# Designs tried in a protein design run: designed miniproteins, single chains, continued (4). Part 2

Each design is a single chain, and the fold is of that chain. pLDDT is the mean over its residues in the fold that is shown.

## One batch from the design tools (miniprotein)

Design m12034
Fold by ESMFold2-Fast:
Structure m12034 (fold): chain A 66 residues (1-66)
Amino acid sequence: SLEELFKEFDKDGDGVISGKELKEFLESKGYNPSDKEVLEIITKFDKDGDGKLDFEEFKELVESLS
């Protein structure tokens, strides 16, 4: 499920996905994103400006890719 994916991706268990965790996830999928590219993705979906994605923002990101 999306919740299980989020929990697996959130290694620290803090309920949010940092740019570092997102970059590691993309690298595990065979991508080589720059730090700037990762920040651009987060900035697009992080509407409260904390620099991280919570579960609702992550869900919106995943839905936008469909």
Scores: mean pLDDT 74

Design m12035
Fold by ESMFold2-Fast:
Structure m12035 (fold): chain A 151 residues (1-151)
Amino acid sequence: LSAGVKEALAYFEALTPVKFIPTDKPGVYKVEIPVPGTYNYGRDFNVIELPKGTTVKGIDGRELPVSDPSFVPQPGVLGPIVVDTPKPYDVIIPTFGDYNETLRLALYELGLALGLRGSTDPAALMYPVFDASRTAPGPEDLAQLAALYGP
């Protein structure tokens, strides 16, 4: 498991009642949410790490490397990746070249899956333009988490 993905999982577990449970499959986590109906239609989902150089099966059945722009967000733009998976709401995290890039992408993709909305504030974690230095939440991100999962 990537250190950046581990940090992103631990980050959301520290701020929410969500649990990320390792599976017997390397790089695959089951997500357990105690508050039903707030994201992904109230269903548990998987987090799946795709190492650099991995091929993915597209919705057209074609295998492409994880760097293919058809299956990875465009450079500078973060968003959900649509792949041919058993669960269309599973979170796919491709690895970048370094720790900060992987952490930043994991935080954004997990935030979306946990029901956070994209931000227009460049200082927010949920700002959709990629910035590998953005590894801390803004006030808007914390307010959204508190509204979805806070006591």
Scores: mean pLDDT 64

Design m12036
Fold by ESMFold2-Fast:
Structure m12036 (fold): chain A 51 residues (1-51)
Amino acid sequence: GSLERALRNAVKQGAKLTASVEDLARQLGVSPETVEEALRRLEKEGVIKRE
């Protein structure tokens, strides 16, 4: 499945994507680099917002 889809769904459920990249990677079964790249893409697309 798509990591970006999983992260989008998490945001929709009210999860905060400002937490540890390492924890997200472990929970999703992917590398920390993969999570970081997905988060950067979602931020550039305006799906997530960092303060």
Scores: mean pLDDT 68

Design m12037
Fold by ESMFold2-Fast:
Structure m12037 (fold): chain A 64 residues (1-64)
Amino acid sequence: ARFEEFDKNGDGFIDKEELKEVLESLGYKPTDAEVNMALKAVDKDGNGKIDKEEFEAFLAQLEK
């Protein structure tokens, strides 16, 4: 997993749109509701974005 490949705007966070693209690149077809649920599950800070640590932990769970 590579955070830098999906952080397209370079702000150090992955937003909902980028998270959807990540899931699609892994072969998933997430609905908007599923992307929102994934974002809420990994966004520990509640700021509506996923930082690098949260993102890498999420991908590590999906790779198993």
Scores: mean pLDDT 72

Design m12038
Fold by ESMFold2-Fast:
Structure m12038 (fold): chain A 120 residues (1-120)
Amino acid sequence: SIKDILDEIREWILSNPEASIEEKIRHIFLAFVKKYGDISKIVDIINAKDSEGRTLLHLAAYIGSPEAVRFLISLGADVNAKDKEGRTALDLAKENKNPAEKESHEETIKVLKEAGADEK
């Protein structure tokens, strides 16, 4: 089931905290391909929502990983998906107030806008 795959992915992420966001996303991709053997089904997990209505794209944008955002979009992530509060990945990328992460979040915002996340 999707839950079993997510549990396996979560366990791997917790066991490898030093791994990059890109490597974490790659591991999610490989775990899903291993289970289903069909890349087309990856779109279902990429667009699956957690308890807050967030997709993997929302989480990658909040973390401020332009590489993870590009990768998820290449797999068919819905750039304009909304969480329970009506927030998109672009909205979450803009919510980070940590000055140390400003550059990565600004690049993430650019990637999202290039992929069709337009605010106006």
Scores: mean pLDDT 70

Design m12039
Fold by ESMFold2-Fast:
Structure m12039 (fold): chain A 55 residues (1-55)
Amino acid sequence: MKAVAIEDYKKVSPEELAFKKGDVLEILEEVNDEFWRARLNGEEGLIPKEYVEEV
């Protein structure tokens, strides 16, 4: 599944993934109600669901 970033995100924890508005992320799994595990440009990490929209 793919999602598009609707806003820039700066990571606050090492396990998180930073991204920019308009980045297309590959969603790997849903971790909990707030976070997905995603891949962007070969890097994997947690992303907040509120900052992305499913495509």
Scores: mean pLDDT 82

Design m12040
Fold by ESMFold2-Fast:
Structure m12040 (fold): chain A 70 residues (1-70)
Amino acid sequence: SSAEEQIREILREAGASDEVVEKVLAIYREAVKTGKAEEGINQIFALLSAEGLPKAAKQVAELVRKDLES
């Protein structure tokens, strides 16, 4: 999806590893499937913050929130 492409671009620009990119996308896909937007957003934010990517954490969280309309 276009949202997945935007997530990949933000994370690659931030210097995230391919493993981190795939973990974030797995959380995003689960949030889409279950409708648990806030849980998914919180998991993505925590993961990216722990990786030392706080700007990317905020950008991806805001993008996912807008996409899932939570």
Scores: mean pLDDT 85

Design m12041
Fold by ESMFold2-Fast:
Structure m12041 (fold): chain A 67 residues (1-67)
Amino acid sequence: TPEEVKELQRDLKELGYYKGDIDGIFGPKTEAAVKAFQKANGLDVDGIAGPKTLEALVTHIRVKNLV
């Protein structure tokens, strides 16, 4: 949903991978941010926010906010 994409964009922006607007649109800028995050974390660079990518994002956001 657009709200799920907005959450993804906020998380990627907090970690410094996304510089665009929080618009809820999974466009080329959001895909590029997902790929940059995947590459930095040794994941498959497919541009899809699947379970492994979302798990890694949640872990990084949690560590950043709790440490």
Scores: mean pLDDT 78

Design m12042
Fold by ESMFold2-Fast:
Structure m12042 (fold): chain A 59 residues (1-59)
Amino acid sequence: MRLYRAVRDFEARTSEELSFRRGEVLEVLARVGEHWLVARSLETGRVGLVPVEYVEELA
């Protein structure tokens, strides 16, 4: 699976977006345009849109 780490906190503004905190690990499921990824939180199991610039791919 593709794992990403949050580099800063993000607060969802819609039900389609996923809130997360800096340091949280997310599984990326898909890309949506230039600015968004579909990701699943490994802590909560919730799925939603996350901004690309707020996360980085783990090696």
Scores: mean pLDDT 83

Design m12043
Fold by ESMFold2-Fast:
Structure m12043 (fold): chain A 159 residues (1-159)
Amino acid sequence: TRRVEETAELARELTRRAMLDTSDTLASTGSVEAATAVLREGLLEMAREVAERLGLDPETARALLEGARQTADLLGQAMADAAALARAGESGRRVLDVFRAGVEQAVAALRRLTQEAARLSPSEEQARGLLAAARAVGDVLREMGPTMVQSLLAGVTRR
């Protein structure tokens, strides 16, 4: 129980840091590619820390790292789609709605991939820890949506 809660909180903290670093990169560079690279590294760091905290075997840890990479790629696509609308002069509300739709796709993929990794886990505590971490990550991704769009608008509408 305590290990599961501590793992979820670790995942939440590291994901929030990754999202803030990504937001700062978007605002400063206007580069979706650079922001996606920062996000991927941050989510991979979070996945490594979660795997270590739960004592995952190498196969389950690899599945979790692949899940983090795929989640980062889907969020990168959401940022690219939102940036295209922003450059086309679409409203901030429409940019936010498109980004939020992409975040929901990323959260759904993360949930599916983490459920698959949990099935590989011989320990019920490891499986619960993985699912709790995925939920915490999803919550942060949804919470950070407006901040990401604000940074994206500031970065990509700059000449």
Scores: mean pLDDT 88

Design m12044
Fold by ESMFold2-Fast:
Structure m12044 (fold): chain A 113 residues (1-113)
Amino acid sequence: LSEEEKERFRELGLRALEAGDLLTALALFRAAGDYSRFEELLKQTPLDLISFEGATELHFAAYAGDLEKVKELLAAGADVRARTALGWTPLTLAARAGHLEVSELLFRALYGE
């Protein structure tokens, strides 16, 4: 990732933290390479547990980084707030996988609505 992309992930992580979404903030700080904030939040969350149990198509598109599919699903009314059995949203999975543009789009959909 470029330094600009890392900074954008860091900004999203800070905003997720302000919203109280610790899992998403943790995933975004990891993507940003901000390991000091990542280590601090890791004490509060089980980031190493990933499960797709209860996942929607939006979760899979987000994890794959398929920006076009994410846009299509959101336009079709896909639930941006949907959570897997472990509480992962599509945003958390996009951030976990390091997909910046998908993460920004999903952050806007989740907190901008």
Scores: mean pLDDT 76

Design m12045
Fold by ESMFold2-Fast:
Structure m12045 (fold): chain A 96 residues (1-96)
Amino acid sequence: MERLNQGLFFAAESGDVEGVRRALERGADVHAQDEEGRTALHLAAENGHLEVVELLVREYGADVHAKDKEGKTALDLAEEKGYEEVVELLKRAGAK
């Protein structure tokens, strides 16, 4: 489980759509948090990886309201970095 979750985090951070899908198909937890409390959704949003954000939200039920250890959601991170397409997708998915 831990090894699969690390693979999920690295794939999400790098925008590797197939790596994200493979990790989740192998049993990685979409709700898993790293040492900073960040989910795969946080990492994808922070790095502007629109296709990974869409995959996590639409196909795997990622929690758009999950907060990291600083109290930030994926939407907050995308807004801070100026990733407008990711911001729009997260707002359409119910992020506030």
Scores: mean pLDDT 86

Design m12046
Fold by ESMFold2-Fast:
Structure m12046 (fold): chain A 86 residues (1-86)
Amino acid sequence: VEEELTDLDYEVMIAATITGSVEEAAKILGISRSTVERRIDKLLEKGYVYRDPETGKIYLTEKGKALVESRPEVQKRVAEKRIEYA
């Protein structure tokens, strides 16, 4: 059985792909950059995101987009955190 993603995995996936940056995602979520990087490594391994090798920006795969669309509550939570941080 494939390991189910935690709420934090979804929040990291959404924040990092919205911002394109691990650093900005970490600031929005209020967690360490190393925590975000560890979660991104898991998401890369599972094929939910990919990283542009030239820019370092993080993007959703088609598989990742389907997961985000299935969890609108997490996307809203990340958007609210981004507004509060700004």
Scores: mean pLDDT 75

Design m12047
Fold by ESMFold2-Fast:
Structure m12047 (fold): chain A 116 residues (1-116)
Amino acid sequence: MRDENGFTPLHYAAFAGDLDKVKELLAKGADVNAQDSIYGLTPLHLAAGAGHLEIVKLLLENGADVNAQDTVLGQTPLHLAAFAGHKEIVELLLKNGADPNARDKAGLTPEDLLKA
């Protein structure tokens, strides 16, 4: 169940902040670590970048890869949360084993993006 760009319903629900839809999709066996075909983003990337703390918690509880890297920029969910300034999500991701020293393809760490 992917669109033409490889995004799943779970990607859209995570980005939109639709917690009930995320719960429904995970209960139906949605792939928590699905990557889209263009950017290689996971639902966790989208929830973290969009600032949806409760969805980030739920995805991590369902086995989301906290250190997943997108295929274009090499960014983790921690990079996206840091860039967006979502400090509570940054702290939650770090508590769940996110690598604060992960470098994207530009050589930037999540900490470099928090200070920008």
Scores: mean pLDDT 86

Design m12048
Fold by ESMFold2-Fast:
Structure m12048 (fold): chain A 62 residues (1-62)
Amino acid sequence: AVGSYYRALKDLPELGPWILALKKGDIVKILKIEDEDWVRVKSLETGKEGYIPKGILEEVPA
């Protein structure tokens, strides 16, 4: 959900200027759900924003 925190399940390399690079275990905040496959997030590690595939994310319990 928008505003929720998720953990990256896999490393994600820099695939393009709009895609956020992540390391496995990085925590991100969901900013926007773009479609069924992609979300816009903010990395808590780097403060950078970008798009990532939803399939590599696991929700972090509150």
Scores: mean pLDDT 78

Design m12049
Fold by ESMFold2-Fast:
Structure m12049 (fold): chain A 87 residues (1-87)
Amino acid sequence: LATEAKAQELLEAARAGDFEKVVELLQEDPSLITVQDSEGNTALHLIASLKDSPEKINFLKLVSTAIDDDVLLKQNKFGNTPLHLAA
């Protein structure tokens, strides 16, 4: 599926802290925000686990106003939500 390649690209951009690429991919296909990696991490989990930066904080503020609570509360294989990883 075309979405599979984009899902991989989104997760890779999230791990790299490429917030511009993450926003671009989510604008093209918002359903990508629900995609999980092999450990159950969504793009939000990966971004939340990055080191603190103004760019990270601005991105999280932007997406938190636009994203459904179901995505914000989604647990990875270890029972962690994106909020748990950001704490």
Scores: mean pLDDT 75

Design m12050
Fold by ESMFold2-Fast:
Structure m12050 (fold): chain A 90 residues (1-90)
Amino acid sequence: MERDEEGRTPLHLAAEHGLLEEVKRLLAEGADVNARDKEGRTPLHLAARSGHLEVVKLLLENGADLNAKDINGKTPLDLAQESRREELIK
């Protein structure tokens, strides 16, 4: 499976961009729902950070760990809250 320079799988990228049909296809092909990039982030971290609620639901239905922590100890919910705060500061 192809990975980018940050160690992200196609599932990470589809989740980050809210590509629901691509997420479904990748999971059907056996993509690891809990795969971690170089920052320890899962596809669920990226979907939550980007606010893609339908992708978040689909990942959770396929066994994504809502309590997974990245290298900084952040959960998907923590990243979602931080992204909201950063947008208000800009």
Scores: mean pLDDT 79

Design m12051
Fold by ESMFold2-Fast:
Structure m12051 (fold): chain A 102 residues (1-102)
Amino acid sequence: DLFTPKTLSKELSEKLFEAAREGDVVEVSELLDKGADVNAKDEKGRTALSIAAEKGHIGVVRLLLRAGADPSAIPDSASEEVKAEVERVLSELPEVPAPRVT
């Protein structure tokens, strides 16, 4: 349910961006549990995932991807280590094999 008071939604999103910037995996997890929007964008169009990726916080990147963050939000300037972890996490998520009719 996206029905949260406007002040609480803004506060959760701002805290999520801060936790992603600092690499605080525990705080990111708690904020998502409290209903923070994993795909929330700041005034510059950046998501928590893009901020964590730019800072190289692999643990936060992994957590956000598992929480449903859009991997296209990861900037091309992200480190090779971040890009490798994204590929690894996505490979561990449910694959969509082509439906086989036997």
Scores: mean pLDDT 72

Design m12052
Fold by ESMFold2-Fast:
Structure m12052 (fold): chain A 82 residues (1-82)
Amino acid sequence: QLKEAFSEFDKDGDGTISLVELTAVLQRKMRDLGQNPELGELVEAIDEFDKDGNGTIDFPEFLTVMASHGPTYIDELVQELS
């Protein structure tokens, strides 16, 4: 389940998710819910994923964040920003 979620975000298939890709997915989910989040709110939320500050998220980092917040973290994040 988590690996499948990671693969959905990993558009280039290199085993990492860029913050740009993650931001795009969150913006799409927010629009699907009829919300229009500010970029600053998305950046603050996404900083939670980028623990090493390199602008990308690998699978172990993704697992660490998801383990802390649970497998619905993305949906919870969208709700918090709504």
Scores: mean pLDDT 62

Design m12053
Fold by ESMFold2-Fast:
Structure m12053 (fold): chain A 96 residues (1-96)
Amino acid sequence: NLGEELLKAAREGDEEKVLELLKKGADVNAQDENGNTPLHLAAKYGHGTVVLILLENGADPTIKDKNGKTALDLAEEYGHDAIAEILKGAIERQKA
């Protein structure tokens, strides 16, 4: 399952594998059993380059997990300030 592989690659920060899976048609907004998208996992684990790759490929920063948290909420919770700034900008662009 390409979506499960993309979620794993995003959690691990594997930039090359993320790009490979997206080229193969993996759903950029795939969700795990907890409602986490690849963007949630990259943000939670501090993988800034993966966050940028996912956003460039149409990742929706407004999706909430099963606890009602966005990727921005996880970046802030885990202290990834640079990722939080990227996600704030992406959310504002989504509103426009």
Scores: mean pLDDT 90

Design m12054
Fold by ESMFold2-Fast:
Structure m12054 (fold): chain A 110 residues (1-110)
Amino acid sequence: AKELYEAAKRGDAEKVKELLAKGADVNGLVKDGPFEFTPLVAAARTGKAEVVEVLLKAGADVNAHALFNGKPVLSSLDAAVLSPEGAEVVEVLRKAGAKREDLKKAMVPL
């Protein structure tokens, strides 16, 4: 569990692939102080586009959130936007279905 998170955070795409092949939980939460991160959020925070693509192909939840004391705080898209190296990750996540709030599809109220 922790090994997949650490590999994703480092941007080690080959190690991520190896761990997923061994049955590592692609959506597994790892505790880091008051935070809990998925591997996808960890890769997005560090701007690791290749690892983000590997995790998404393995079935990672594109809308996964990091937790702070058990409450959702930061999505993978939010993490990528806040990263100085996150521009490529933002594009990968958007293509995978990370969307802004679909307010324009809501029926216009009276």
Scores: mean pLDDT 75

Design m12055
Fold by ESMFold2-Fast:
Structure m12055 (fold): chain A 80 residues (1-80)
Amino acid sequence: GSARVGELMDRVAREDPVVAARISELLHEAYRLLDQGDLEGALAQLNRMRDLLLRHFPDRADEIEEVHDYLVREFRRAHA
C-alpha cells in the first residue's frame, strides 16, 4: 500500500540521498505523464525507478517489487 512506498523512500533517503533525489525526480515525472494521459510513459518512468532501486539496494528486492507492483496498479486504475 501507500505506507510501504513511504517506508521504502524514507530508508533510501537515509542510506543514499543522491539516489533518493533521482528516484523522487523519476516518480514526479511518472505522475506528470499520467496527468497528461501518457500511461505508457508514466509506467516507463516507474520501471526506471525500479531498475535504479534494484541496482543500489539489491538486498531490498522484495520491498522494491512490492512498491513497483502497487504503483503500477494505482497508475492503471487512475488512467482507466
Scores: mean pLDDT 87

Design m12056
Fold by ESMFold2-Fast:
Structure m12056 (fold): chain A 64 residues (1-64)
Amino acid sequence: DYEAEFKKYDKDGDGVITAAELKEVLESQGLTPSDAFVQRLIAHMDKNGDGVIDFEEFKAGLSV
């Protein structure tokens, strides 16, 4: 479920995923994402250009 996945990334519960939160989740999974990779991933999903990912953008970005 998209909501359960979103909650893994939204660690402070503010309803958006920041670059810092995304990087922290990836690092907690044993990954070492570059800042460039995190920024490109956000840019891919961020339709309104605010630099964060809301729940609707997250669902649209996953499309699974």
Scores: mean pLDDT 72

Design m12057
Fold by ESMFold2-Fast:
Structure m12057 (fold): chain A 61 residues (1-61)
Amino acid sequence: LVGKIVVALYDYEAVEPSELSIKKGEKLLVLEEIDDEWVLAKSLSTGETGKVPKSLLKVVE
């Protein structure tokens, strides 16, 4: 996923300061895979970075 543009399939509200809130349809650049469940991503709409769950994301083809 690193270096890929992904789209949010669902809204997500950040629970911790290290997490990123996202809206369905938002496009993100994956910066790092943290573990099996989380990625570090940058929102292309807001420019903010944070952790998001991998299960909510789809690679843009």
Scores: mean pLDDT 82

Design m12058
Fold by ESMFold2-Fast:
Structure m12058 (fold): chain A 69 residues (1-69)
Amino acid sequence: EDLTEEQLRDIFKEADIDGNGYLSTAELQTVMTTVLGKPALTDEQLDIIIREADKDGDGQINFEEFAGL
């Protein structure tokens, strides 16, 4: 899609309500369904996305990982 890096940063910042620089699985699900209009992901689909993006295995996605999705 034609989302700019600035638009992705704004979406990430709004979803990261505690401002810690990471999205939890629940926050990612909210972004995918509410902001991007995608259907709800299963736990397995979320795990695959997080596993591919999250190299630290903490179950959270930083901005660089999110922008790469």
Scores: mean pLDDT 68

Design m12060
Fold by ESMFold2-Fast:
Structure m12060 (fold): chain A 59 residues (1-59)
Amino acid sequence: MELYRAVKDFEALLPTELTLKKGDIVELLKEVNENWWLARSLKTGEEGYVPKSFLEKVE
């Protein structure tokens, strides 16, 4: 499982986007393009698109 952490808050503007708080952990589901990834929140179980620049890999 590819895990990433939100480095800052992200507020969804569209229903297909995932709202994140800084420190939230997500699973990467798909790299859609260079700027947007499909992720699932481990906190809520919700899936949606997030900007790649808001995520850092958890090791």
Scores: mean pLDDT 84

Design m12061
Fold by ESMFold2-Fast:
Structure m12061 (fold): chain A 160 residues (1-160)
Amino acid sequence: AKRVTIILASDDPEHLARNRLFAERIEAELRAAGAEVTYWDLSQPVDVAAVARDVQAADGIVLIDDEEDNSISRLLADFLRQIDGAALGLTRDYLRGKVAAVAGTGRSTSYAADFLEEYLRSQGARVAAVTVINTSTATDEEILAAAGELARRLVAALEA
């Protein structure tokens, strides 16, 4: 089975439940497609070395970021600095040969999603899907539809 690691970077209490709904729908679609899915919620205490091992072991990666002030979230920025750090033994291009998908779930901007797409490509990933959705204003139907589309595009790219 293809292995996929989902990372959710959301710590705003007003957005967290909606961003979890989005991430859990992606997980469900990937599992229904026969992927082995590991899910990491950065609003909870995480072992960064364990996340790094799951990322290294994965064929696919999903980054979900709750955009702050036209930037990536502080949670994701701090996590990316730790995972790229010399202490984890990760080399440059640690995402080489992996398929990635990105979702920006903050207020009505593509800036953080565009930055994360460029970041993932710079680390050697093939970016298959980018989604921008404001989960604080979107309906449940819109959130579930966007999550399902991102998951389908990632699955198709993992099979190519």
Scores: mean pLDDT 85

Design m12062
Fold by ESMFold2-Fast:
Structure m12062 (fold): chain A 84 residues (1-84)
Amino acid sequence: DLLRAAAAGDLAAVERLLAEGADVNEANLMGETPLHLAARAGHLEVVRLLLEHGADLSARNVEGLTPLDLARLSGNEELVELLS
C-alpha cells in the first residue's frame, strides 16, 4: 500500500498508487501518514512527490509529531528545508 511504499522509498510504487487514487493522507494506527514515514526514513524524492500530490504538512502522529519534526530527528537538512 502507499504507506509501505513511502516507508520503503519506492518512488515508482508511490507514483503508481497515487495515480490509482490512493489517499495521499491515509494514516496507519499510529496516525502516521505516507509523508511521516518518508520523512522519518529520509526519502527525499518520495517526500517531494507526496507534497506535489497535496500531502498534509500539519498532520500529527499519536506522539504529536509532524513530518517536519521527524525530519529534524533524522538530521536530514534537505528534508527540514523542504518541509519548513
Scores: mean pLDDT 87

Design m12063
Fold by ESMFold2-Fast:
Structure m12063 (fold): chain A 85 residues (1-85)
Amino acid sequence: DLEQAEVLMKNGADVNAQDASGATPLHLAAIAGHLEIVEVLLKFGADVNAQDKIAGFTPLDLAIITGHEEIVEVLLKHGAKLTDG
């Protein structure tokens, strides 16, 4: 939910908070294909290169795996790097 994400960021939520798997809100928005949420998170300073703790995936890796091309483009524009194996 875009409005929920924006409210959380405005109320001082840690945009880079990690869940039990090390996923940030940006990871979850990227895998879900929520472009508008991705843009809000990046506006509030989300770490575009954050890695999860299970597989070391970045939000860019998840967007590529799920085929969300517009999210891939937005992440690259904000400095996301391809992970070398």
Scores: mean pLDDT 76

Design m12064
Fold by ESMFold2-Fast:
Structure m12064 (fold): chain A 79 residues (1-79)
Amino acid sequence: MEKAKELLKKGREALDAGDYEKAVSYFEQAIELLKGKKTPLAVEAYSLLARAYFRLGDLEKAQEYLDKAIEISKELLKK
């Protein structure tokens, strides 16, 4: 849990600095640690990854990860 939160923090700092490829790397690492877990932290990780890909101009990947964040968020609302 704490390692995933630290990776999301580093990813956000990279996004703010304009280092979008580095931000993608941090968010992908956080998602790997959260693999198979449907938590608010996973929703945040996918949403931030989508934002990083949008900034890189990869609209297809941005939409894919945004849809994944929405899917997990909907499952959390059912419980």
Scores: mean pLDDT 83

Design m12065
Fold by ESMFold2-Fast:
Structure m12065 (fold): chain A 63 residues (1-63)
Amino acid sequence: SDASGFIVVARADYEAKTPEELSVKKGEELEVLEVVDEKWVLAKSLSTGETGLVPGKYLELPE
């Protein structure tokens, strides 16, 4: 995408609990595709190319 994605870093390991969620490792770079709500972000891993929901608290979001 050329107008919506921004890059964030995972601040902690997160293990996916459902098929819609994405597992991430601390220090992993992700592209934010959509902020779904106050707690969930749809993200793409830059290392694997996988997409899924990650809790925002596990990401270093720009505030």
Scores: mean pLDDT 77

Design m12066
Fold by ESMFold2-Fast:
Structure m12066 (fold): chain A 87 residues (1-87)
Amino acid sequence: EAFSRFDKDGNGYISAKELGTVMRSLGMTTLTEAQLQEMINAMDKDGDGQISFKEFLHVMTEAFDKDGNGEIDFQEFISMITAMSKV
């Protein structure tokens, strides 16, 4: 279940819905679906509702470096994704 969520048939893409689930798991539960969709649209230049896993990580790394809130450590974020990929 968890592994397939991130490695969806090995195509290297994350659907908008899967990204929303990941963000909620990171404790961003106060984000509305509209805010999540806006964030996804900002990252998804194609407007296809699909974000490459590589592009997602790149954007998150840049946003995390800029944000600096300290709410979620980037290393903790990666650990959560890794844990969820292991069912």
Scores: mean pLDDT 55

